# Designs tried in a protein design run: designed miniproteins, single chains, continued (2). Part 27

Each design is a single chain, and the fold is of that chain. pLDDT is the mean over its residues in the fold that is shown.

## One batch from the design tools (miniprotein)

Design m4972
Fold by ESMFold2-Fast:
Structure m4972 (fold): chain A 113 residues (1-113)
Amino acid sequence: MEKKLIEEAKKLLEEAIEKLKEAIKAIVKGDVEKAREYLEKAKELIEKARELLKKVPKIENLEKAIESLEEAIELLEEAIEEVERGAPVERVIGLVLRALGLIIEAELYLKKV
């Protein structure tokens, strides 16, 4: 059962990364509506992945993966707020890239589980 939850979480994280790539493209184009939509979809996927991982028995690498995803969610919440506020492109992209780094870090921890 644990293996299926981890594999499902990994799939959700891969989909979240693709949504964040689409969000970056929308941000660069100045498409605030699409940028917000893709960021919200990515955040939802990461939240679902985190909830699946919380159902797995606690081990060190799993706890680190969950912590990285929680930080990524906070950064995406800030990115969504900044997009809605009309913040500079560079600021929003910086937040999204930091979130991407944390998702990749979480995936690396999950490979050890």
Scores: mean pLDDT 88

Design m4973
Fold by ESMFold2-Fast:
Structure m4973 (fold): chain A 80 residues (1-80)
Amino acid sequence: MKAEELLEEIRKLIEEASKASPEEAAKLLEELRKKLGELAEEMEKLSEKEREEVLAKLEELQKEYEEKLKKALEKALAAK
């Protein structure tokens, strides 16, 4: 499922951004934004049940990576 592949790419981008320099974190968060847009487009092609499954996985990913995502955002803001 393409949405599942996009979720894995999003997970990797969050991990990389949390470990990156401020400049690299900003670039990785821009890529993350693009991947989230692609995920939204793919979700429109899914059945209601499949969309709910993807949303549940995305919510779990957000909860697991909440601190890493916050760290990445703080780094990106510092790059300004």
Scores: mean pLDDT 77

Design m4974
Fold by ESMFold2-Fast:
Structure m4974 (fold): chain A 55 residues (1-55)
Amino acid sequence: SSREQGMELIKEAGKALLEGDVEKAKELARKAGEVLGDPAMAESLIQGIDYTASL
């Protein structure tokens, strides 16, 4: 289902961020928002990733 696919992409985005791959994390977050039909959630995730990377 789209929900399962979106949740897996969110999980992969978190893993990429933990590995230090900020660009991959943001790309996966964008894809998750697309799959889930929730662009606002994707934008919030990307903002959080950028904030974390700025620390």
Scores: mean pLDDT 83

Design m4975
Fold by ESMFold2-Fast:
Structure m4975 (fold): chain A 55 residues (1-55)
Amino acid sequence: SEEDRLRAEAEALLLAHPDDPEVQRLFIGFVEALNAGDLERARELLEQMRAHAAA
């Protein structure tokens, strides 16, 4: 599912950056958005996680 795919990507970023508090903060927001059924917000937060991890 879309939710499973988004979750897998977010978890991979979190595991790749274990000492990054910003990635951890964004991941918490991502999980909250996903649990609320807000897929648009979840995608925004995942994009922010990717951008931060790439910087």
Scores: mean pLDDT 86

Design m4976
Fold by ESMFold2-Fast:
Structure m4976 (fold): chain A 85 residues (1-85)
Amino acid sequence: SPALELIREADRLFIEGGEALKAGDAEKAIKLFEEAERLAVEGFEALAEEAERAGDLESAEAYRRGAEYARELAKKAIEEAKKAA
């Protein structure tokens, strides 16, 4: 599904952001973490909407928690990268 592809791409960008930060490229890391957050939130919100339309409220709630978790991870990663910049 397009939503799952967004989440997979977000995971890839989070990994790349971490590698950029380890390499000392804080500016690149911040951009990668920001893009990862955008894609992860879009993907999880889309999955939550699909689950809600199907009447699967448990899955919808889990996906919304996934979006919140992605925002929290990105916030912490970006704060760490900004301290290194």
Scores: mean pLDDT 89

Design m4977
Fold by ESMFold2-Fast:
Structure m4977 (fold): chain A 60 residues (1-60)
Amino acid sequence: GARVAAALLQRQGGLSPEQAAELERLLEAGDFDGAARLVSRATGLSYEQALRAVREAAAL
């Protein structure tokens, strides 16, 4: 679920607690585009790489 995905991306991507909380909210809303943009900005991954990471984490 969204909480598990946000926690996994926080540990792997080095997200701050504030960024992880916003990521959880976006994932609960089903906003994968918003989640990917946040991860991209926070981690330096490209949007496409961030979107892939978000989708993989959300599948857990």
Scores: mean pLDDT 77

Design m4978
Fold by ESMFold2-Fast:
Formats: sequence, C-alpha cells, structure tokens
Structure m4978 (fold): chain A 69 residues (1-69)
Amino acid sequence: SEELLKEARKKLEEDRELAEELLAKATDEKEKELYKEALKKIEEALKILEEAKDPEEALKKIQALTMIP
C-alpha cells in the first residue's frame, strides 16, 4: 500500500542519517566499510522507491536488501 511505501522511505531516510553520523565518528576501517556498505544499500533502496511502478514489487526488493543485515 502507499502508506507502507511512505513508512519505508521515512525509515530509510532516518537510517541514512544515522549511518552518515556513525561513519563520520568511526575510526576503525572495518566499521567505516560496514557503514559505507549500509549507505549504498540504503541509497539503492531509496532509488527503488523513487522508480517504483508497483508498490508491492518495490517493497519486496527493499525487504530482500534489508533482511540480511
């Protein structure tokens, strides 16, 4: 549903902000790589939402990206 897409987008934007903050504070190279990879996945998920023609298909793709943390 449209409401689920809006909630997913809001959560991804919040996760992106948190990941950016954690990346800026990280001093460990492994942590930096982990946050960079998380940011790439978040950006990909946001792009899927932006280009979504079918809300249900978009949600499935995003869930697949985020269900294996």
Scores: mean pLDDT 76

Design m4979
Fold by ESMFold2-Fast:
Structure m4979 (fold): chain A 93 residues (1-93)
Amino acid sequence: NQEEIDAASEGLNLVPDLLKAADAPQEEREKAIEEVVRNGLARVSPEALRLATDFAVGILIADANSVSDPEEAERLKEAAGLLSRITDRELAA
């Protein structure tokens, strides 16, 4: 229905914010992701937030597989894992 379409659209609009938080310096990254996820929960449904997070994680993993630097690939994979874990934690709270 229209509400589900609107929720999915709002969730996808969170993807740039989630990716920006995931790209924050290591010492700020967890707090940046927590803030975006909590702000998302205030604005969109849990389903829309999960969709946005899964999409952002997919982008980070695709980027990790495309970079030639092993350290950068690991950083991107760690960011993807952290993003998923924080979203799961906030959705369970």
Scores: mean pLDDT 81

Design m4980
Fold by ESMFold2-Fast:
Structure m4980 (fold): chain A 68 residues (1-68)
Amino acid sequence: MVIELLEVAIEYLKKGDVEAAIRAVQRAIAMSTNPEVIELLRKAIEYAQNGDLEKAIELLKKAIETEK
């Protein structure tokens, strides 16, 4: 579930739908129990809000790898 939410968030960012991506990441944070993953997701939201979508995607991919 967390991984699937992050994959959906990455697709939203690729389409430029930042608001939908942030909602998906916030749902993933609520479901995550790993502090390292939560920190990566919070940083991804910051970069997405600042318009750095490429960095946000990079952090989401790192969060997926950490959650595996």
Scores: mean pLDDT 85

Design m4981
Fold by ESMFold2-Fast:
Structure m4981 (fold): chain A 65 residues (1-65)
Amino acid sequence: GAAAASAALQRHGGASAELAAALGRAVDTGKMDASGAASGVQTRDGASPEQAGAAGRAIAELGLG
């Protein structure tokens, strides 16, 4: 669900709570895949490629995106 995706984006991607909530909802509703969420934390919160990759993998492992 959106909360699990949001938590993964915060823990692994270093996303702000607001960005993680928005991206988590987009992934949960099928409007964005895990790769899109990873790209979002890179471009909007300045996450490293490694942090973004870890967040994307965690979201994919949850069966989201």
Scores: mean pLDDT 78

Design m4982
Fold by ESMFold2-Fast:
Structure m4982 (fold): chain A 92 residues (1-92)
Amino acid sequence: SLELARELGQYLAQLKQDGAKVEAKAEGDTLNIVISGLSVSQLIGAALTLIGFGLDGLKVEIKIEGDTLTATISGLSPEELQVILDAIEAAN
């Protein structure tokens, strides 16, 4: 949903403000998000929050590799993609 996409974008923007590196790349209807620069406890918190977005209706896959969290969100509309990307960019 567009509202879930906005909430996700706001959450990712907040992670950037809190010192995380958040990189996002769109490929078709899929958004690949790479999160780094967090402590282990913050990384676990981010993973749980992203799982919550999946339970609420986004199609979310999560990988944790070392100190890096990768989230893949699929089935997004162009409007949902844009609102997430705009929120991340605005946090720069």
Scores: mean pLDDT 85

Design m4983
Fold by ESMFold2-Fast:
Structure m4983 (fold): chain A 90 residues (1-90)
Amino acid sequence: SMAEALAEAQARIDEIAEKTKDPVEFTREVLRAGAEALERMDLSPSEKARFTAALGLTLVGLNLEIEQGKATFEDMVAAARALLERAAAR
């Protein structure tokens, strides 16, 4: 179900955040986990493409902002979670 896919994705994001603390490594791992989660959700091909693109752009943007001291790693974790929640909510 979408709820199960979301719950598993959130747990994976939390695990990645605990282990890495590095924005670049977090981006790489979460893009993989997020793509896997979106494939398990009952989304149209267009919706999957949009959410995959949104996740990628959001994480890349936050990585650059963190390098500039304008955002925190915690902001990045929160943004990844929020995006997957939006995908599951339709």
Scores: mean pLDDT 84

Design m4984
Fold by ESMFold2-Fast:
Structure m4984 (fold): chain A 74 residues (1-74)
Amino acid sequence: LKKAIEHAEKALDAVQAGDLETAKKHAEKALEEAKDNPEAVKEIQKALEAIDKGDKEGAQKHLRKAITVLRQAE
């Protein structure tokens, strides 16, 4: 759980910095670590789709929602 949050936060930081390649790597790691939380998985997948499209606003929105879901599961 904590590792999923850490990777999602690093992905969010990378999106904000405009580094979509680093954002994708951390979002993929967050997805792997969050696999047992279906709501977080859904939001991380939407963030990955936004990253692939270069949609920084959409990526930030879905990563923040994923982080919120993961923190509520603690």
Scores: mean pLDDT 84

Design m4985
Fold by ESMFold2-Fast:
Structure m4985 (fold): chain A 79 residues (1-79)
Amino acid sequence: SNMKKAEELVKRAREALRAGDYEEAARLAEEAIKLADKDSKVYVEALGILAVALDRLGREEEARKAFLEAKEAKAKLEA
C-alpha cells in the first residue's frame, strides 16, 4: 500500500539523516510526503525529517515552511 511505502521511505529518510546524508534524507522524505495520508503520523514524521534535512542544507525558508506544515498536520491529527 502507499502508506506502507511511505513508512519505509520515512525509515530510510531517518537513517540518511543519522548518516548526515541530508540531500538523500530530504529526497526520501519528499517521496514519503507524496504517498502518505495527510491525516497520518507518517505524514507528520516525513515533514519533520524534511524540515531538519533542509535546515542542515542551509535551505532555511523551505525548512521553515516544512516545519510549519508539520505543526499544522500534527494539530489536525490530534484535534
Scores: mean pLDDT 89

Design m4986
Fold by ESMFold2-Fast:
Structure m4986 (fold): chain A 91 residues (1-91)
Amino acid sequence: SEKKEKILEIVKEALDRLRAILRPHLTPEQQARFDAESERILKLVEEGKPVEEIFREMARLLMDLRPYLTDEQFDEAVAILQEAASKIAEI
């Protein structure tokens, strides 16, 4: 559906922005885990899972990476997720 395509684009953009922030601070193994979880989250969107479940999984990914982030990086990552949620709420 068109709504699903818009949600997919918003989620993909949010994950790309998160990757850009985190990449300099993650090991190659941690980056590979991020990429694998990102792919899983995108598949949930493609399967039409509820938006609440999609954001729960993105929040879980961020919390799993929390020990490797500064407070400033964490705050920026939270802002990215909040922006994505706001964009989806407008659909």
Scores: mean pLDDT 84

Design m4987
Fold by ESMFold2-Fast:
Structure m4987 (fold): chain A 70 residues (1-70)
Amino acid sequence: MMYMVTVSGLSKEQAEEVAKFAESLGGKAFILEGPVYTVVVSNLSEEQAKEVAEFAESLGGKATVTKISY
């Protein structure tokens, strides 16, 4: 089973920190620029997705965890 985390409401610096943390866990991160920065992380286990979401929320971001199942 794979999980995806979408984080919004971040500054550029916070988005880079979330992406770096997610990649350290073996996830794949994409940063989207807009009025606020959004980070989309894929290729995570359930445990890794929860860790990324918790870290992002600790920075003041809003995290949404999506379960991808075959």
Scores: mean pLDDT 80

Design m4988
Fold by ESMFold2-Fast:
Structure m4988 (fold): chain A 80 residues (1-80)
Amino acid sequence: DSVEPTAANAAALASRTPENIARMEELSPKILEELIKTLGMTPEQKKVAENLLNAILNGDVETARESAKKLEEYYQEYLK
């Protein structure tokens, strides 16, 4: 799969049930911290992670998917 585990989990939370939304609100600071930790983020990457988190909080599945995809691209480039 093309989405990294952290980004995949974040995107899945945005597209799932009300139970996952409640869980996501509680986990949102931890998700951002884990994304920063995993990717060794630049300011640009951090902004994308923040956009992802805000999209999940707002239930904006399309923006969450797009931001998660961008984070996956950054991670793939890091692995090269």
Scores: mean pLDDT 62

Design m4989
Fold by ESMFold2-Fast:
Parts: C-alpha cells; sequence; structure tokens
Structure m4989 (fold): chain A 64 residues (1-64)
C-alpha cells in the first residue's frame, strides 16, 4: 500500500516535471521502513506543496 502510493506520487511528480518531489518519493520508497507511514506521506505532501504549490499538493494527497 505505502509502496504503491509512493510509486503513484513519483509518477505524478514526473508527469508535472517536478523532479525534486519525484526524488523525494523515490528516497522514501527505498527507505520506506525507516519512518512511520503517516509521517513519510506528510513530508511528501509538504515537499510537493513547496515545489509545485497547492494544486500539486492536492493531487499528490489524492493518490496517497
Amino acid sequence: SLEEKLRAAKELALERGDEETARSAESLLQHRSDLPERLALGLLVRDARERGGEEFAREVREVL
């Protein structure tokens, strides 16, 4: 579930040209067991908001 959500978020970020958020999702995917799932997903949404604004953050949240 978490792995699928992170993969979906990564693909969405790549489609939007946001390589930074895509790299964040990839890093979380590789280290998924190091953090509680809710914190990992929250950090990813926050990064998406900082990089792509509220619209992109909303789209990322919808796939998580």
Scores: mean pLDDT 73

Design m4990
Fold by ESMFold2-Fast:
Structure m4990 (fold): chain A 70 residues (1-70)
Amino acid sequence: SAAAVEARAQALRDEYIKRAKELMENGESKEDVLERIAQELGERMAAADGPTRASIARALQAVIEELKKE
């Protein structure tokens, strides 16, 4: 269902944003962190089928947008 796709996307978004902020707090650049997360989620998306792939794609877009905010 669309609700299940959104719930999974939100959970992935929250997890990766938390990890990204922790990595940046530990001295990694935002650019390096974004590249690493994009690569990891891209690999997971390539291995996933339709609904799971949609959730991962939405999470990736949301993480990128969140980390670009000031």
Scores: mean pLDDT 82

Design m4991
Fold by ESMFold2-Fast:
Structure m4991 (fold): chain A 69 residues (1-69)
Amino acid sequence: MSAEELLKKGEELNEKGDYEKAIEYYEKALKLASPEELPKVYEALAGAYANLGDEKKALEYLQKAEEAA
């Protein structure tokens, strides 16, 4: 499974409100992501953590997304 496929599966789970499973798929995507894919995966992680109410992790991943772009 590619980083893009894992990211897409995570996005589907996030849309359904299954934020913890979305994060698991995003973490798997992060391990397979190319440098060009990293910003998108970090933004997805930030969104899922924000939905869980983890504002600190959401901010950390947003900063990583900006740095990776």
Scores: mean pLDDT 85

Design m4992
Fold by ESMFold2-Fast:
Structure m4992 (fold): chain A 113 residues (1-113)
Amino acid sequence: MSPKERLIEVLQRTADELAALFDEIVRATGGRLPAEVQLLLGQLLTELHRVIAESESLSTEEAIERALALLDEIIATLEGLIATSTDPAFRAGLREMIEVARRAKAELEEIRR
């Protein structure tokens, strides 16, 4: 598999895992999740899919740099939500999403080497 194919596969798997965790969070919180938070999480997934789509037209190096920057933004956003939330199910789900994003970053850094 080429470095670019590996990058796209990592990002697609990450997007799928984050989407599944988002659905699980919505279910576990029983409709208590604010619409603003749902919109924010949906926007992060949309941005991840945009980076995946753009990666085919970019150099492998530029695609990795953009993906790493977005994953850092996702992690920072999720950490901010944890800091302001008191719902244990929501906090647990956000921590799992952060773990998924951190694993994706590690895989992308390995591809870059």
Scores: mean pLDDT 87

Design m4993
Fold by ESMFold2-Fast:
Structure m4993 (fold): chain A 72 residues (1-72)
Amino acid sequence: EIEELRAAAAEGARAAAAWVAGRTQLTEEQRARLAELLSETARRMAEARNLEEMRAIEAEAAPELRAILEAV
């Protein structure tokens, strides 16, 4: 179960990173930072040992996502 959840979370983050790379309405810096954050999140999710670690990764990523999106 945890292995399947970890793999799914990592794939979701990778898909999100690819989607962000295609968004022309964002600045190049915003796209690069979002893609980097999502790719890093995917890597960390793939390495997570349990659900608590996965939740911690999500909690850390959320404020960073907001900061990048608010960086006008």
Scores: mean pLDDT 71

Design m4994
Fold by ESMFold2-Fast:
Structure m4994 (fold): chain A 63 residues (1-63)
Amino acid sequence: MAPDFEKALEYAQKGREAFLAKDYEKAIEYYKKALEYSDPTSKDVRNRVLIKESKEGIEEAKK
């Protein structure tokens, strides 16, 4: 997919909100969408942090 940092950030925020609400299925869905819109080749620290948070969120939600 074409990277879109604003959409990636929005989905990461929704993932975190779902995680805090204990809706782990929705958290995983939103974090996956955040990863789809992120750019893993970017040198931007914000993209790297968002990717890391989204991956960690998915792993924690799977527990």
Scores: mean pLDDT 77

Design m4995
Fold by ESMFold2-Fast:
Structure m4995 (fold): chain A 70 residues (1-70)
Amino acid sequence: SSEALAHYNLGNALKALGRLDEAAEAYKRAIELKPDFAEAHEELAKTLLALGRYDEAAEAGRRAAELKPP
C-alpha cells in the first residue's frame, strides 16, 4: 500500500539522519501495513544492528531472507 511505502521512505530518511530508533519504528510501521515487505525487514535488520539490538536484527534479517526467493 502507499501507506507502507510512505513509512518505509520515512525510515530511510530518518536512518540517513542518524535517527536510528525513529527509523526502526518507521520500518516496523511499514511491516505492520505490509508484512511481506522484504525491503522493510532488511532495512529494519540493518538499523537494529546499528543500534546493537543483535537478536532482533537477526530475526528481521531472517524474515527478509524468507521473503526474497532465490
Scores: mean pLDDT 87

Design m4996
Fold by ESMFold2-Fast:
Structure m4996 (fold): chain A 71 residues (1-71)
Amino acid sequence: MLEPISEEELRRWLEEAEEALRRAERGEKISPEHLVGLRLRAIAAELEGAPEEEVERIRRLVEEAERLNEA
């Protein structure tokens, strides 16, 4: 089994998701590959037993960024 995700790694993934949302909110076009990468990190965090609240935050940020990017 993979090692459980560290708090530092989870924080980095949250920061990346927050930055993607911030960029999308500014009208910046984010590549589909980048958004897919963020989604995969959220799935990895869930599978590695990260706290549900943190996983949900990453998912919400990515979904909102995707929504704005598709607009």
Scores: mean pLDDT 76

Design m4997
Fold by ESMFold2-Fast:
Structure m4997 (fold): chain A 67 residues (1-67)
Amino acid sequence: ASKEAVDEANAIVREAKERAKELLAEGGSQEEANKIIAEALRKAADILERAGDLVGARFGRKEAEEV
């Protein structure tokens, strides 16, 4: 995949993890935090798939499914 697509995918996941961390710090549930991360992992997988990283996309979707 292109560096730009990988950077975009990583940014989405990083932002989601920070949002989830903030939610937990404010008294949110682990289930809500996991949902935010899972949605970000699915979006990242779609970006990687469009960039031709089918292996990365498959792994990301599986990780999202397990959250």
Scores: mean pLDDT 79

Design m4998
Fold by ESMFold2-Fast:
Structure m4998 (fold): chain A 55 residues (1-55)
Amino acid sequence: NPEADKYFEEGVKYFEAQDYEKAIEYYQKALDLEPDFELAKRYLAIAEKKLQEQK
């Protein structure tokens, strides 16, 4: 799904910028389109852990 891939790519950009809240939003959008998107699931879990560490 090209739209899911675009959302995932945007999420990775925010993840690399350490903007984990936006990364999570874009990974969730990717998963809304492709629930079995394994890389998006993994990055989402990592971003959620990173966000918890910032609090």
Scores: mean pLDDT 84

Design m5000
Fold by ESMFold2-Fast:
Structure m5000 (fold): chain A 101 residues (1-101)
Amino acid sequence: DFVNEEDFDRMIRGTVEIELKRKGVKLTPEQFEKIVNEVRKEMLPIAKIGNESKNLEEIKKKLREELGYSDEEIEYILKNGMPELIVRVTDEKIEEVLKEK
């Protein structure tokens, strides 16, 4: 699916809010924006490859060669799609912020 910048930002912010609620974590607005920005930085190259690639083989090649993903990680991305990957990355970034305390 073609994802524009506004829909992408909305999806990231919504995912961060849902995951924080699921974990029972409350953050400052500054910490929330930090997580949103870190998730966006990690997810934007993947979204760009998906939008710019002409076929599935090109997507797989670019994820491997440009971003260093393993075959197992690429299969996860292709099977579960962008929303599920955003959930995973968001969870990882929340845990990183919690470990900094």
Scores: mean pLDDT 77

Design m5001
Fold by ESMFold2-Fast:
Structure m5001 (fold): chain A 84 residues (1-84)
Amino acid sequence: GEDEALRLLSEGEEAFKQGKYEEAKKLYSEALRVATETLGPDHPLVAQALYNLSKALEKLGKLEEARKYRELADRALRAFEESL
């Protein structure tokens, strides 16, 4: 649920701040899965997880993959804004 997604995002951000980008990617990927399955694809936590994944991928030098996740994050955020 939301609390699990928030916990995973928080743990991922801690890993990211420590330069543990592969671990951050793993935690953000799990946050994305939990948020999508329990809250739906248009939830703002889905957009946040996608954005954080993009940032971790940039740090890992996976620039094309990072761009794809950033585009997905922007789309998810727009879908949420259109739901307001």
Scores: mean pLDDT 86

Design m5002
Fold by ESMFold2-Fast:
Structure m5002 (fold): chain A 95 residues (1-95)
Amino acid sequence: SNIERARELVESALAAADLVVATEKDPARKSAALLEIFEGLADEILSIPLETEEEKEEAIKLLEEFVAHLLSQITDPATKAKIEELLKETIEKIK
């Protein structure tokens, strides 16, 4: 199903983010890599035809939980702001 695909994409992105956190020791490169992972995830989620309000609401919740996890791993305020802005834009496009 479309929502199952969205869940799989979020799980894959979370695994990639956790690998970056475990292996990247430079804070600037870590922040940039985590932003890039979220940019890719947002694009992929927007490519899924989420047609029901329930699927849209679940996809939004998954993205919000994913972003909360990323923000806990990032110290750079500029990258945090970019991630928060991209989340807001992605949510508006899903609605």
Scores: mean pLDDT 89

Design m5003
Fold by ESMFold2-Fast:
Structure m5003 (fold): chain A 84 residues (1-84)
Amino acid sequence: EVKLTPEQRAAIEATAHALRAIGLIVDIENMIKNGRFDKEKAEKLIKEAEEHVERAYRLGLSQAAVDEIRKNIEEVKKKVEELK
């Protein structure tokens, strides 16, 4: 099948981690919007999103993209705390 270079593999892995972090943020926002809010679950998803963005950064995702994802994580963390 298709043979990826090490650089292409790292870029794909970084993108996959970034997309996973964004997906987790969307999941949390949907929980809040739809009234199916579970604080313990939301906090777990926030931690997973933080771990994924850190891995994306270490794999070479741009600082601008990392900063934008981290900003969205902090915004969703604030929303979760406000629902206390």
Scores: mean pLDDT 83

Design m5004
Fold by ESMFold2-Fast:
Structure m5004 (fold): chain A 70 residues (1-70)
Amino acid sequence: SPEAKEYVQLGFIYASRGEVDKAVEYFKKAIELGADKEEIIQQAENAGKQYELDGRTDSAKSLFEVVKKL
């Protein structure tokens, strides 16, 4: 759903800010609305790797912590 996609985007925004608990909350809301958990985990791992390549180490660490909590 469009709303599930919006919550996925909010999850990534909060993860990039280091707000792990808020990111987990929004990703769980997206999953409740029909987003695929496995796809979210894959997207988060890919985004974390991209943040590492961009030198955004703290943002990458936050995303990997979010993946562990999902």
Scores: mean pLDDT 86

Design m5005
Fold by ESMFold2-Fast:
Structure m5005 (fold): chain A 66 residues (1-66)
Amino acid sequence: ETPSESWVERLDENTALGLSVRADGTTYGALVVTDDDGKTLVAVTLPPFATAEEAEAALRALAAAL
């Protein structure tokens, strides 16, 4: 198993969140909003979180606020 993991989740056709989890659980998160042509409209990189769960919750809350 990989000691560090990253993944991207599409929330809708225009919004995606990306997470990069370090071996110690420290997680870096980013939110990207694109138009229908794939052009980036908004890109937000958040400070590292202690857990992937906290990072995912923060990114989902940010996406809901957009």
Scores: mean pLDDT 74

Design m5006
Fold by ESMFold2-Fast:
Structure m5006 (fold): chain A 61 residues (1-61)
Amino acid sequence: APRTVELHIKAETDVEANTAASQAIADALRRGETAVIHTEANGHKATFTLSPALVADARAA
């Protein structure tokens, strides 16, 4: 089964949360894993789901 990395990131600013999320996603993609990242900053919540297949489709476009 494909491995999934799920992380919860809480930061003061959206920039800090996005930086940490980007690093976690890059690390998961390097390992061929799906990343599910939950961020919370300044009252904003976001969830990012990226798989190696989704990234491959984006590169083909």
Scores: mean pLDDT 73

Design m5007
Fold by ESMFold2-Fast:
Structure m5007 (fold): chain A 55 residues (1-55)
Amino acid sequence: SLEEQIEKALARGERSRKILVDFLKLMEDLKKKNITREERLKALSEFAVKVQKEK
């Protein structure tokens, strides 16, 4: 399952690297879309919730 794959990735200690890569990709996507500060904060909040859920 996807959850088992996530647990294995975390157990390998790759979590921090993956989170950083995903965060940088999100920031680049937000730059390309030229969105408002409010929309950017919403996207970042959703990313933070996703990171917390994967713990």
Scores: mean pLDDT 72

Design m5008
Fold by ESMFold2-Fast:
Structure m5008 (fold): chain A 61 residues (1-61)
Amino acid sequence: AEELRQKAEEELKKGDEYFSKGDYKNATREYAKAAQYFSEAGDHQGAAEAGRKFVEALEKT
């Protein structure tokens, strides 16, 4: 469970890095991974946050 949250947080950081560089395609991929890991960990709040960032990055592609 905690391992999945750690993976989710790492993917979220990667997504944020890509997003800040304007690489929205890679940002969407990393945010999608983060949302999936948060969901698998039962962290609905984390999944929702990653999902919101995913949509924002997707709109900028």
Scores: mean pLDDT 83

